Designed miniproteins, single chains, continued (2). Designs and how they scored, part 66

Each design is a single chain, and the fold is of that chain. pLDDT is the mean over its residues in the fold that is shown.

## One batch from the design tools (miniprotein)

Design m6433
Fold by ESMFold2-Fast:
Structure m6433 (fold): chain A 70 residues (1-70)
Amino acid sequence: MEELKKLAEEVVRKGLEVAERVLKAKEGKEELLKKLAEISEKLETAGGDKELLEEILKEIEELEEELKKL
């Protein structure tokens, strides 16, 4: 249970950090916002599913990689 809680907290923390970076992006902002919205929707529906939370974390990390290329 605690491990799932920590995973959920990490997903939220990284999600917020990525969201702030997307808002400050000068190029590709529309596509980045679309991906962020998709991640946010998945997070709302994931609830306590560990596999879905891990998948969402990977998608956040992919978006973070795209931000590094800008």
Scores: mean pLDDT 76

Design m6434
Fold by ESMFold2-Fast:
Structure m6434 (fold): chain A 91 residues (1-91)
Amino acid sequence: PAKTEDEKIGLKLAEIAREIVKKHERKKLTPEEIQELADKVEEELRKRGVPEKEIGEIVALVTYFADTYGEGDYEVLLEFADRALELLKNL
């Protein structure tokens, strides 16, 4: 069966998440640490001139990634955000 647009995006984002996790050592994050790192990613995206709607969507995905895998640091979450933005921009 054909995948919907949302399913295709979700599968590509999951693939990106798995690639990032495979590259980096595991460090468990608390909910507070996830929020702090998500805020830093949001600030970086604003600094780059990303539209507010896209920032909100990407920050939600970054939070979901961090909650799902329970690992990472600022660089890991920013790499995921950058790859997610590139994916969405090219769809």
Scores: mean pLDDT 73

Design m6435
Fold by ESMFold2-Fast:
Structure m6435 (fold): chain A 81 residues (1-81)
Amino acid sequence: SLEDFKKALQELINLVEEDVEKAREFARSLAENSSDPRFQELFRQIAEVLDRIIELDGVNPELAEALKRSLIETLQQLLEL
């Protein structure tokens, strides 16, 4: 449901801020377990962005932080819909 989707997004935002690796695993789990193909695809894309953030943190921490912040802003905008 839309309510379940928004609840999942709220939990995902919190995890992105606190623990990016846990956020990635949670996004992957949401992609695997979502019944709506559109939500599956969205969570899969979020997991890919989180993979990039984790990969970049060892190479360019400032860019990783900027990408993380951009992702949080995007997820917050989705909650307002």
Scores: mean pLDDT 86

Design m6436
Fold by ESMFold2-Fast:
Structure m6436 (fold): chain A 78 residues (1-78)
Amino acid sequence: DELLKEIEEILKEMLEILEKNLPPEYVERVKEMLEGLLEKLKEADKETLEEALKQLKKELELLKKEIADFEVQELGVL
């Protein structure tokens, strides 16, 4: 349950980043995907949750980098 709560916090942070940087239609699609992932993880064992948490932490760092890189590229073409 504690692992699931930590996963929920990471997913919330990811959604907040996306809401600030992407059009609403893309955010809605990602939100649906993340909600589906969370429902699947509620039925997962502890080992699966630990691996998911580790992977999501990596994905969050990659997302932050991709958004930063996208902003630089978008401004650079102006």
Scores: mean pLDDT 73

Design m6437
Fold by ESMFold2-Fast:
Structure m6437 (fold): chain A 64 residues (1-64)
Amino acid sequence: SSLFTLPDDETLKAWLVARLEAAGHPADTAEEIARLVLEALNSEPAEQAELLVRVEELVAAARA
């Protein structure tokens, strides 16, 4: 793809999973967080806020 094209959802998901696993999240948790982030990006604004709060909670819990 072009250098100026936004990455597709699959590429973004793979990047998010890799970053979350590097941060110490188990693979299943990393995939769930990445799924919620992608769902939020493709959701209506009200649902985006709720999904992003869930992402933050999962990230915070894994750092505890």
Scores: mean pLDDT 70

Design m6438
Fold by ESMFold2-Fast:
Structure m6438 (fold): chain A 91 residues (1-91)
Amino acid sequence: MSDELKDQLVDALESGDVEGASNILKKMSPEERLSYSREVIRILKIKYENAETEEEKAKIVKILFTLGEAEKLVGNYEGAIEAYETLLKIA
């Protein structure tokens, strides 16, 4: 998968753009979606643990929710469940 697609996905997730994120995920194989979803979740968990303000934590929670919604919309239910479970554990 190209770095361009990864950057585009991150931008969509940070802006809360569920439709945009889902359209980017559709360009990936199901295996690539799950693999990259897990990578993003791992990075977001580290960022949440290092977040010093409630505003930073709220942003990460929003990104995780947007990822879960986008994954669900493209039918990657395993990725969506992992995003939501992470959200429930940290929020």
Scores: mean pLDDT 81

Design m6439
Fold by ESMFold2-Fast:
Structure m6439 (fold): chain A 91 residues (1-91)
Amino acid sequence: GKEEAIKLAKRAIEDAKRAIELVKEGGDVAKITGLVLRVIGDVLDVEKTGNEKAAEAARLSLQAVLYALKGDIEKAEELIKKAEEILKSLE
């Protein structure tokens, strides 16, 4: 139950953080695209667990990637921090 949801949400946050760092560095578009698709898959996996807080953290991590892709790195990093704080509240 809860442990699986936390692990999946952690994966979503870490994949999102990697995507944001590549965007900040002007990295490879194909690698960024692959990480975005992975974060989408991670969010769907967390949603299936029914754990509402883990799902909120995963959704925030996806929103962070979308803001980074729009050039709003400050907002992206704010959303990642919020996602990490929500996930920490589950432990």
Scores: mean pLDDT 87

Design m6440
Fold by ESMFold2-Fast:
Formats: structure tokens, C-alpha cells, sequence
Structure m6440 (fold): chain A 63 residues (1-63)
């Protein structure tokens, strides 16, 4: 899932010492979980797009 991919990338960021990017992914993961649990699909859709972009930027830093 998108959240599982984000958690794996977050772990790699922590291992690389990028605590700021790891913290940003944590915030987006938590916000997305809250939106999905609340059934707020409009908010969840926006957060999924933000999380996808954050994952891609993190992958560039880890490459």
C-alpha cells in the first residue's frame, strides 16, 4: 500500500540521517490514516497525492 511504501522510505531516511524528511513523511502518513478512518475521501485524495510526491522526492535523495 502507499502507507507501507512511505514507512519503508521513512526507515531509509532515518538510516541516512535525514530526520527532517522522515518527520515530514510521518506527518503525512498520520494525516492520511486520520482522513481514511474519518471517511473523508476528499481530504484523503489530497493527502495521497502529497504523500506520493514526498515519496518520489525522498527516493531522489536516497539515490
Amino acid sequence: SLIEEAEEIRKKLLEAGDYISASQLDALIDALREAEEAGDEKRAKVLREQLKKAIEEAKKKLS
Scores: mean pLDDT 86

Design m6441
Fold by ESMFold2-Fast:
Structure m6441 (fold): chain A 55 residues (1-55)
Amino acid sequence: YEPTEEELELVAKILKELGVHDYVTAAERLEAELKKKGREEEGKALKERLLSLVQ
């Protein structure tokens, strides 16, 4: 499953705004929010993509 471009941009924006040293926590929060909306699969995909975006 591949997240939308908008979702990837939102993820990157959140990471930068948080000044993320703990991107794992950011990814977990996004996954939890998407799971609450019934979008668990998208949450997992975003989490994996988050880890790929963080260099």
Scores: mean pLDDT 67

Design m6442
Fold by ESMFold2-Fast:
Structure m6442 (fold): chain A 55 residues (1-55)
Amino acid sequence: MAEVVREIVETLRRAKSLPKEEAVKLLQDAIERAKKENAPVFVGSLTPEEIYDRL
């Protein structure tokens, strides 16, 4: 089961409830974790700010 993907989804939910500055930091952390796990779900496709704007 893709636990990394679930962590990313949970991070997106948290980010939506936070101010943009804090949300961007959480999204950056999630992207770095995805890179380490080689899970290219949204790594390199959007910036954290663009992801936040789509939430």
Scores: mean pLDDT 67

Design m6443
Fold by ESMFold2-Fast:
Structure m6443 (fold): chain A 55 residues (1-55)
Amino acid sequence: GEKAVATENFVASTPEEIDFKKGDELEILERMNQEWWRVRLDGKEGIVPAGYIKV
């Protein structure tokens, strides 16, 4: 899948979101809209703010 890197730390506020740390490599599964993407990180899937991710 398409790979991206977290540019900032993120703490999930809801069960559908996942936590990540700056420098984490994520796989983009779906770009739901401009603000939220569905990703995979270490076998976990969830939504993350697109602005925190660099492709």
Scores: mean pLDDT 83

Design m6444
Fold by ESMFold2-Fast:
Structure m6444 (fold): chain A 68 residues (1-68)
Amino acid sequence: LEEELKKIEEEFKKIKELIEKDKKKTEEYIETNELSEAEIELLKGVNEGMELILRGIENIIKKRLKKK
């Protein structure tokens, strides 16, 4: 079971890295382009949403692993 836990954590790390890469590209896009205030708010909201989803997935994984 501990080996399964490590594999799940490693896969989650990889997914997290991919999402962080996309977040960084969005931040660079905001910095390099002349965007409206509404567009900047929307893109920041998307990044915050992705972070909340990652935290939610992490919590679900931890919760399920404690039960098994």
Scores: mean pLDDT 74

Design m6445
Fold by ESMFold2-Fast:
Structure m6445 (fold): chain A 55 residues (1-55)
Amino acid sequence: IEKAKELVERDPSSKQELLRLAAAVGASTEELKELSKLSIEEMREKVEELLKKYE
C-alpha cells in the first residue's frame, strides 16, 4: 500500500480526478485552487473533508 501511494502521488491524472470530485460536491473556486497546490495525498484528505462538509 505504501509503495502504491508513492506511485499515485506522481500521477497528475489522479489529481485531476480529485479536483473534479471536489468541484462536483460544491467546493468553491478558491478551495479548488488550494487543492491543486497540494500533493495528491493531501488533496485526497481534503476532498474527503469536503465530502463530509457538504453531506
Scores: mean pLDDT 67

Design m6446
Fold by ESMFold2-Fast:
Structure m6446 (fold): chain A 74 residues (1-74)
Amino acid sequence: MSKEQLLEENRLVSEGALEGYKEASKAKTPEEARKVVEKKMEETIKKLKEKGIDGTDLAKSAGKVVADHLEKRL
């Protein structure tokens, strides 16, 4: 992976995780919060694939961290 691709992967995953966190924080149940995060991370993975970047592992890892943190607060 090129340096430019690595930076773009990190940028999009970070943006997706933050957006997922903000939207999921409005959820009324842990299950709803997890679904919101999973949807945002899947959208991020799709955007990365359109750019020729396989961000699946990083996006799934980030999404799990966000979802677990939100579940502890709900």
Scores: mean pLDDT 80

Design m6447
Fold by ESMFold2-Fast:
Structure m6447 (fold): chain A 87 residues (1-87)
Amino acid sequence: SHMDKAIKALKEALKKLEEAKSKEEAYEIALEGLMKALENTEDKEIILKLIGLILRLIGAYLDAESLEELKKEAKEILEEAIKLLES
């Protein structure tokens, strides 16, 4: 299903995020996962919540002072997106 593709993309982003070596790379990995989830979602309420998570990721990228701080926030955002789609 489209939802299975969305969940898979988010889980792959979580795995790739662990190996990210810069804030830009961590941001791009997490954003790609969320964008693929958004592309595979037709539920308007879930779409709005995913957009909210994308905005939170952008804020984290702008505000994070270290790679480890951004990885922590990006991981929480991706895990929240997975939980949203599995509920």
Scores: mean pLDDT 89

Design m6448
Fold by ESMFold2-Fast:
Structure m6448 (fold): chain A 61 residues (1-61)
Amino acid sequence: SALERAKEAIEAGDVEAFERALVELHLQGADPALLEQAARAYFEEGDKEAAIAYLEQAAAS
């Protein structure tokens, strides 16, 4: 799933794979505000745990 690819990308530090997975999640109807929070946590704060939590919440919303 796109969510699993996003989590794997975060753990691997693969920025390009993470960005692709965010696009897939958005196209699947994930909450764009939560996807933005996930991207901010990952890119601006370096907080992998927060990024994963926001991604899971976005996919569940």
Scores: mean pLDDT 84

Design m6449
Fold by ESMFold2-Fast:
Structure m6449 (fold): chain A 67 residues (1-67)
Amino acid sequence: SVLEKAKEAIDNQDISALLEALGEMVLNMKSEEELKKKLEELLKYAEEKKAPQSIINVIKTVLESLE
């Protein structure tokens, strides 16, 4: 799944792969609410994994663009 691809990118600290996965999530979204929920799950995952601030900031930026 695209969500699992994004989590793998977070684990690997691969910003390019994360951006690609986030782009796929936006293109395949059924609703803004569903997309926001998935992005909030990714943000929580990144924070729990103690990902670099650059990874956290990418996810936050996409979330903020939906508000």
Scores: mean pLDDT 83

Design m6450
Fold by ESMFold2-Fast:
Structure m6450 (fold): chain A 68 residues (1-68)
Amino acid sequence: VLEEIAKLDELTRDAIMLANSLRIKEGLSNEEAVEKAAEILRKTYGLSDEEVERIRQKALEVLKKLDE
């Protein structure tokens, strides 16, 4: 349980950084950038649908706060 939470936080940070890079380089919206970042992480690490959804939700929230 604790190890899963720590892994989720690490992957969430990676998703935020990747999504931010995609917004800057490709001009994607927050939603599009987060979706693409989550898909890359899903393929790279073999994440479950539940892990991908949690990462997406948290990364999107953080990116929206950065723009406000």
Scores: mean pLDDT 76

Design m6451
Fold by ESMFold2-Fast:
Structure m6451 (fold): chain A 65 residues (1-65)
Amino acid sequence: MIEELIREAREIAENAKDTREDVARATGAVLRLIGEAIDYKLKGDEEMAEKLLEEAREVAKLAKE
């Protein structure tokens, strides 16, 4: 659901709040991936949307480490 994708985006952004420049840049990349996932979801490409959302989560996880 698109609403869930937006919620995930907020959680990722919130977790990266008050971060250093490198993590801030990674957060920007994560948000871009989520935006593209939402776009694919709107076009009915659920497979691509899910893949992009997973990639966004992996980037966010790596930035935390």
Scores: mean pLDDT 71

Design m6452
Fold by ESMFold2-Fast:
Structure m6452 (fold): chain A 57 residues (1-57)
Amino acid sequence: RAALIARAQEGKAAVTAAAQKRAEELEKVSPEMGRDAQAQLDRMTAVMDREIAAIEA
């Protein structure tokens, strides 16, 4: 269902935006902490992308 995909994409965007902002804040304190937070965000978004792709298929 297109509506289900749209909702999943909205959820991903909201979570990604919040996590990205936090990663940027952490990078200001420590570049290493920022990089670690960014790596976790990248892994999380990859999982979400796979889930959305499975719904689209």
Scores: mean pLDDT 77

Design m6453
Fold by ESMFold2-Fast:
Structure m6453 (fold): chain A 73 residues (1-73)
Amino acid sequence: SDRELAARYMTQAIELAKRGGSLEEVLELTRQAAAYAAKVPEAADQWKTSLVYSLESQDKEIGEKVAALLEAM
């Protein structure tokens, strides 16, 4: 269940980032994913790559905070 919740919040964060949504909401969804993640190593690299790439040209500070949360998962 925690793995499913982590995947759900991460999918929402990636989708929001891709469509140019609120960076604050992306960060919050990533925090929620991290709170429920009980090690999801096979998906973490894909989520990290997709999310960071979507944020690359927008805000480096938010991108760094998101990357730190993904590394903590």
Scores: mean pLDDT 67

Design m6454
Fold by ESMFold2-Fast:
Structure m6454 (fold): chain A 62 residues (1-62)
Amino acid sequence: GKLLAVAAKDYTPKTPEEIALKKGDKLELLEEVDEEHYLARNLATGEEGLVPKSVIGNAGAL
């Protein structure tokens, strides 16, 4: 299955590369870009972009 995660809190993008998150949104983790960020898709909104690792709660395979 794909690796899914859950947003631990609301997040407002700080750069054009980042996506908005709402607490509880399910994210598909596509790639680890660096030590601070994933490339992810927000399954609630369909947006794809960078998310800080600090705003991710839990990850699991589905």
Scores: mean pLDDT 80

Design m6455
Fold by ESMFold2-Fast:
Structure m6455 (fold): chain A 75 residues (1-75)
Amino acid sequence: DLIERVRRLSRRAAELARQYAEALAAGNEEEAARLEEEIARIQAEIEALVASIEDPAAREEAIRLVQQGIAEAAA
């Protein structure tokens, strides 16, 4: 299930983004750099999965899940 894979990856990306913000606030530059690389990898995987969804409704749902994850990470 592509939607479930997108959901899991989006949750992981959000968790890492929160850790990244915490590392930056703490001045832990090395940990922040490591987390940034991991986030970029997961985002690339999400993008590839979303692009592979041919059903417009399913693609919109996947995009919504990614947007929700980003919004939660920014809070």
Scores: mean pLDDT 77

Design m6456
Fold by ESMFold2-Fast:
Structure m6456 (fold): chain A 69 residues (1-69)
Amino acid sequence: SRSEGTRQRIIDAAQALIRERGVDSTTTREIAEAAGVSVNTLYRHFPSSGALKTAALQAMAQAEEAAAA
C-alpha cells in the first residue's frame, strides 16, 4: 500500500542518518526531510520520535543478523 511504502522510506532515512550522525544527533525533522515527507506525515506513521528511533534500530539489528547469516 502507499502508506506502507512511506513508512519504509522513513525507516530507511532514519537508518541512513543514524549511521552517519548517531542516534542522539539525529532529529525527526532531519529524518522527515531525508525521507521527502512532512513531520506531520512522519508522526502519522510513528506515535513518537522514540518509536521511530526504536523501529530504525530494530531494522538495523535485523539487517546485521541477516548479513551475518
Scores: mean pLDDT 79

Design m6457
Fold by ESMFold2-Fast:
Structure m6457 (fold): chain A 54 residues (1-54)
Amino acid sequence: SAEELLKKGYEALLNGDWKTAANLFTRSLQKLPPEEVSEAIRKAMAELVAQRKA
C-alpha cells in the first residue's frame, strides 16, 4: 500500500539509505498527495536532528 511505502521510505531515510528512501518516496508520490510525502520526510529529518543533538 501507499502508506507502507511511506513507512519504508521513512525507515530507509533514518538508516541513511538515501537511494532506497528516494525510490520509495517517488512511488508514494504516484499514489499520495505531495504534502503527505513531504510530512514523512520532515518527520524523519526532525528525528535525525534530535538524535545528533542528543
Scores: mean pLDDT 77

Design m6458
Fold by ESMFold2-Fast:
Structure m6458 (fold): chain A 60 residues (1-60)
Amino acid sequence: MEERLSKLLQEGMDAIAAGDEKKARELSQETAKLLEEETGQKVSPETIYKNLKNVVDAKK
């Protein structure tokens, strides 16, 4: 995985764990843009946010 993409995903998970929904949503939008740019895969920011939230919740 690209280093920048991995870093954005980690920051998104950290924001969710901290309860910062605004930051988590913004990071999900940045992740969606980067993913489309680097891999050609188009995913919605909402899908990214939902997946990150599921990962964070599973680690509780």
Scores: mean pLDDT 77

Design m6459
Fold by ESMFold2-Fast:
Structure m6459 (fold): chain A 89 residues (1-89)
Amino acid sequence: METPYNKGLKLMKEEKYEEAVKYFEEALKEDPNFEDAYILLGLALEKLEKYEEAIKVYEELLEKFPNSEFVGYAKKKIEELKKKLKEKE
């Protein structure tokens, strides 16, 4: 049976970002410690231009996993997305 995370990855490849978000959220509901799912959820939200929602996902990753290998990546993404929000206003 295909996992929600693997289904989300397939949908990302197919550029079905709205559906990918749903499956990555399901993956995090099943395993809240799944760091990779936070990254993919943030990326899917970014593709949908839901920058505020993407920032919240990356901030949650940093709060829950301060020693994650993704800390540098998440911090950079938060900075980039905050700049995009400022440019749209």
Scores: mean pLDDT 84

Design m6460
Fold by ESMFold2-Fast:
Structure m6460 (fold): chain A 72 residues (1-72)
Amino acid sequence: SADELVAKGEELKETDPEGAIRAYGQAAALYDRAGDHARAAEALRKAARIAEEIGDDAAAALLRRVAERLAA
């Protein structure tokens, strides 16, 4: 489920930040498909924060932009 993917992202964020970004991205896709754009945007913002923490500013900017569009 999308909630399980969010939990996986939380678990991985310190040990496997790239895996965490992927898990949150997958959660966002499932929430979006279900029409839950608010939770999809929240998952993408969590992924963006991790991308920023590992120095991938381009990925962080892209993820935030997609989240902003979904939350609108």
Scores: mean pLDDT 87

Design m6461
Fold by ESMFold2-Fast:
Structure m6461 (fold): chain A 59 residues (1-59)
Amino acid sequence: MSAKNQRMAQLIRQGQQAIANGDIATARAIREQLRAEFPDDGYAQASSALIDRQIEELE
C-alpha cells in the first residue's frame, strides 16, 4: 500500500479501537484527522461518519 493508504488505514483502525475502549476524546481526534487529511476519500469520510455515530451512542 502507499504511505497515504497506510496512514488512512491506521487512523481508521485507531478510531475504531478508541470507540471499543470508550475513549471518546481519541475517537473525536481521529475523526477530525480523517476529515482533514482525506477530505475527498469516500471510505475515509464514511469511516469518519461512522465514528461520529458511535460517539453519539456512547454519550
Scores: mean pLDDT 80

Design m6462
Fold by ESMFold2-Fast:
Structure m6462 (fold): chain A 65 residues (1-65)
Amino acid sequence: LPAPESFEELLENTRQLAREKGLSEEEIEKVLAEVERLKAENPDISLEELEKHALNLVVEAAEKA
């Protein structure tokens, strides 16, 4: 997947990766909600830093599944 150019693209890339890792729709929504929360709490966060957090959340959720 290309590097995200927008927050919307980052969310779509995260959703696709989570599905590829076998997460349920409920788990995917929880991951996306957490990414949205991180951006809301840190409005100046870069897309690169936010992507790192999103990837870690997907990996952690997949390990629990």
Scores: mean pLDDT 79

Design m6463
Fold by ESMFold2-Fast:
Structure m6463 (fold): chain A 55 residues (1-55)
Amino acid sequence: SRIREVEERLIELSREYFELLEKAQKEGWTEEDDKKIAEIMRKRSELAKELERLR
């Protein structure tokens, strides 16, 4: 179902987010990391809104 697909994509984005945080914690925080975080948060927000509409 679409709900399942959206939930799976949200899990993927959460994984990307934590992987980025771990990298930044080891290597230092960069402007590129800020950009990637913003993109992940934007995609997460869009998927969360879609999930709300499907319920």
Scores: mean pLDDT 81

Design m6464
Fold by ESMFold2-Fast:
Structure m6464 (fold): chain A 99 residues (1-99)
Amino acid sequence: MREFVPGRRERAVARFDGPPSVGQQTGVALLLTIAGAPVELIRKVLELLDSKEPGEMRFRSDRLEVHVRTAADGTAEVEIDYLLGEYSVPPEPQEFEEV
């Protein structure tokens, strides 16, 4: 019926009532990795969370949106929207010489 069915759109929100612990920062890094975030984006998010300075960062792509806010009181919020879907075909063109 549809032209295509994209993968499932997932949203993860992490809220911290104070400066994120090392474990909480590790959790954020893991979520970003699962969401397909580039290493440089993960690094920037962790730097902002570790700084405890008021700030806001947004990243948008066709498959990933990340919004991070930090406040002067140490509170922080990370929102991650990402497209999680199966790639229907593993790359196996070894014998596919017809095309």
Scores: mean pLDDT 69

Design m6465
Fold by ESMFold2-Fast:
Structure m6465 (fold): chain A 92 residues (1-92)
Amino acid sequence: MKAEEQARLNQERQKRAAEILEDNFRIAVKTAREFLERGKQEGPRYLDAALRAAEQAIGSAENLYKLDPEKGKKMREEAEELRAEIEAAKAA
């Protein structure tokens, strides 16, 4: 009984942690995309900010992978593709 209650509390805690990581990921991706767009129009300083935001998104996805491997893997792939797009824009 106590072991099942502990497992339930751990599940609730992991769910809350996963939700926070998903929110952090979405905010970081949005920030990276906004800075990428601004970098193309206003100058390369925004591309550096976009790269930092993409790195934050990768970090959130890697942490989410420990709690939800399927979601974490998908989000990491999305963030890595975004990082590559920003690096390509910076190299152009």
Scores: mean pLDDT 84

Design m6466
Fold by ESMFold2-Fast:
Structure m6466 (fold): chain A 59 residues (1-59)
Amino acid sequence: GLVRQALVKLGYPDDDEVLLKAVDTDKNGDISSEDLKLFQAVHGLTVDGVFGPQTQAAL
């Protein structure tokens, strides 16, 4: 998705597990609200700015 493309362009390796760990560095399910809302909007999810199960499944 767009979040994956953005992370790869920022220098992260194109690897699902590494990208997921990079996105959820705090282990609290809370990522940058703006980046997460953009990802949720593009994927047709509820735009709440929280890295919940729906957002995790879409990544």
Scores: mean pLDDT 58

Design m6467
Fold by ESMFold2-Fast:
Structure m6467 (fold): chain A 72 residues (1-72)
Amino acid sequence: SLEEEIEELKKKIEELKKEIEEIKKEIEKLKDGTSREDVLRLTALELRLIGLEFEIELLEEKIKKLEEEIKK
């Protein structure tokens, strides 16, 4: 059902939000690092964070469309 699809998407968003929080913790640990290794890790984590935030936006948009279909 559309309701089940929405629930699955909401669960996926919650999983992605947990991943974002873990990435933010890693960024916080690395932000004061001055080594090339720390800078590369920080950059990779920041890019991953942007990607995850974009994925959440796409999933939220999909939920909105499915909720509009249920209202019919």
Scores: mean pLDDT 84

Design m6468
Fold by ESMFold2-Fast:
Structure m6468 (fold): chain A 55 residues (1-55)
Amino acid sequence: SLEEKIEEIKREATRKGVQKVLDLREKGASNEEIQKALNEIKETYDKKIEEVRKM
């Protein structure tokens, strides 16, 4: 279903976000860098969800 596809995308976005935060923190990234990376991931997956909703 459409809902199942959206939930799968949301789970992928969450996994990507968590991994990115851990990687950036390990490298000593600033809070600003972490927030920018999370915003980019959110933007990417929000667009993917919107595309799925239009199908």
Scores: mean pLDDT 85

Design m6469
Fold by ESMFold2-Fast:
Structure m6469 (fold): chain A 68 residues (1-68)
Amino acid sequence: SMEEEKKRLEESIITLAKSTSREMAVALLQKEFGLSREEAERIVERALEGKLSDEELELLLQKKKERE
């Protein structure tokens, strides 16, 4: 379901942000979701703050689909 996909995505982004360097996390988010550097940096910061919203996660899933 979309809710399970969002939860999995949130956990993946938080894990990435905590386990890798900021530069690597930003680069990987740019590659996977087609984000600008500034957008990817914002997502990393919000993930580390525990503030990623459902709306942000839905947007990321949509951006990934658009890159297919």
Scores: mean pLDDT 81

Design m6470
Fold by ESMFold2-Fast:
Structure m6470 (fold): chain A 116 residues (1-116)
Amino acid sequence: NRAEGLLAAGKYEEAIKLAEEELKKDPNDWEAYATLGEALFNAGKYEEAIEYYEKALELSPEDNPLVLANLGEALEKAGKYKEAAEYYRKAASLLDESSFMHQYYLEKAEEAEKKA
Protein backbone atom coordinates (compact mmCIF):
# COMPACT_ATOMS: atom_id res chain seq x y z
CA ASN A 1 0.00 0.00 0.00
CA ARG A 2 1.00 3.70 0.14
CA ALA A 3 2.52 3.40 3.64
CA GLU A 4 4.64 0.42 2.50
CA GLY A 5 5.97 2.55 -0.38
CA LEU A 6 6.99 5.28 2.07
CA LEU A 7 8.80 2.72 4.28
CA ALA A 8 10.69 1.38 1.23
CA ALA A 9 11.72 4.97 0.38
CA GLY A 10 12.99 5.58 3.95
CA LYS A 11 10.25 8.17 4.63
CA TYR A 12 9.45 6.85 8.10
CA GLU A 13 7.79 10.00 9.51
CA GLU A 14 5.44 10.15 6.49
CA ALA A 15 4.73 6.39 6.80
CA ILE A 16 3.84 6.87 10.51
CA LYS A 17 1.50 9.78 9.70
CA LEU A 18 -0.24 7.81 6.94
CA ALA A 19 -0.65 4.70 9.16
CA GLU A 20 -2.09 6.92 11.94
CA GLU A 21 -4.66 8.33 9.45
CA GLU A 22 -5.60 4.76 8.40
CA LEU A 23 -6.11 3.87 12.09
CA LYS A 24 -8.46 6.86 12.48
CA LYS A 25 -10.63 5.24 9.77
CA ASP A 26 -10.26 1.68 11.14
CA PRO A 27 -8.76 1.29 14.65
CA ASN A 28 -8.59 -2.51 14.11
CA ASP A 29 -6.36 -2.31 11.00
CA TRP A 30 -3.60 -4.72 12.07
CA GLU A 31 -1.56 -3.93 8.92
CA ALA A 32 -1.43 -0.26 9.94
CA TYR A 33 -0.11 -1.28 13.38
CA ALA A 34 2.52 -3.48 11.67
CA THR A 35 3.54 -0.48 9.51
CA LEU A 36 3.88 1.71 12.63
CA GLY A 37 6.02 -0.99 14.23
CA GLU A 38 8.31 -1.18 11.18
CA ALA A 39 8.67 2.61 10.93
CA LEU A 40 9.49 2.93 14.65
CA PHE A 41 11.95 0.01 14.41
CA ASN A 42 13.78 1.76 11.55
CA ALA A 43 13.84 4.96 13.65
CA GLY A 44 15.57 3.00 16.46
CA LYS A 45 12.52 3.15 18.76
CA TYR A 46 12.53 -0.56 19.55
CA GLU A 47 10.30 -0.54 22.65
CA GLU A 48 7.56 1.40 20.79
CA ALA A 49 7.96 -0.93 17.77
CA ILE A 50 7.39 -3.94 20.09
CA GLU A 51 4.09 -2.44 21.36
CA TYR A 52 2.75 -1.89 17.84
CA TYR A 53 3.84 -5.34 16.58
CA GLU A 54 2.11 -6.92 19.62
CA LYS A 55 -1.05 -4.93 18.79
CA ALA A 56 -0.86 -6.08 15.15
CA LEU A 57 -0.66 -9.74 16.25
CA GLU A 58 -3.56 -9.25 18.71
CA LEU A 59 -5.84 -7.86 15.97
CA SER A 60 -4.71 -10.14 13.12
CA PRO A 61 -7.17 -13.00 12.39
CA GLU A 62 -4.19 -15.37 11.91
CA ASP A 63 -0.62 -15.45 13.22
CA ASN A 64 1.57 -13.80 10.58
CA PRO A 65 5.13 -15.25 10.42
CA LEU A 66 6.59 -11.95 9.10
CA VAL A 67 5.07 -9.92 11.97
CA LEU A 68 6.21 -12.57 14.50
CA ALA A 69 9.76 -12.40 13.08
CA ASN A 70 9.72 -8.57 13.07
CA LEU A 71 8.62 -8.62 16.72
CA GLY A 72 11.50 -11.04 17.43
CA GLU A 73 14.00 -8.67 15.81
CA ALA A 74 12.64 -5.67 17.77
CA LEU A 75 12.87 -7.67 21.02
CA GLU A 76 16.46 -8.65 20.16
CA LYS A 77 17.39 -4.98 19.51
CA ALA A 78 15.80 -4.09 22.87
CA GLY A 79 18.01 -6.73 24.60
CA LYS A 80 15.11 -9.14 25.29
CA TYR A 81 16.96 -12.13 23.87
CA LYS A 82 14.88 -14.96 25.40
CA GLU A 83 11.60 -13.47 24.13
CA ALA A 84 13.19 -12.73 20.73
CA ALA A 85 14.20 -16.40 20.37
CA GLU A 86 10.65 -17.54 21.28
CA TYR A 87 9.07 -15.34 18.58
CA TYR A 88 11.61 -16.40 15.93
CA ARG A 89 10.75 -20.05 16.74
CA LYS A 90 7.01 -19.26 16.51
CA ALA A 91 7.57 -17.63 13.10
CA ALA A 92 9.54 -20.69 11.91
CA SER A 93 6.80 -23.09 13.17
CA LEU A 94 4.29 -21.52 10.71
CA LEU A 95 6.56 -22.25 7.72
CA ASP A 96 7.40 -25.43 5.82
CA GLU A 97 10.50 -27.16 7.28
CA SER A 98 12.20 -27.19 3.85
CA SER A 99 11.78 -23.42 3.35
CA PHE A 100 14.74 -21.03 3.50
CA MET A 101 12.81 -18.73 5.87
CA HIS A 102 12.11 -21.60 8.30
CA GLN A 103 15.87 -22.27 8.61
CA TYR A 104 16.66 -18.54 8.72
CA TYR A 105 14.31 -17.88 11.67
CA LEU A 106 15.67 -20.90 13.56
CA GLU A 107 19.22 -19.55 13.06
CA LYS A 108 18.05 -16.13 14.35
CA ALA A 109 16.55 -17.87 17.41
CA GLU A 110 19.82 -19.74 18.12
CA GLU A 111 21.83 -16.50 17.77
CA ALA A 112 19.50 -14.72 20.23
CA GLU A 113 19.70 -17.64 22.71
CA LYS A 114 23.53 -17.36 22.72
CA LYS A 115 23.17 -13.73 23.91
CA ALA A 116 20.67 -14.60 26.64
Scores: mean pLDDT 84

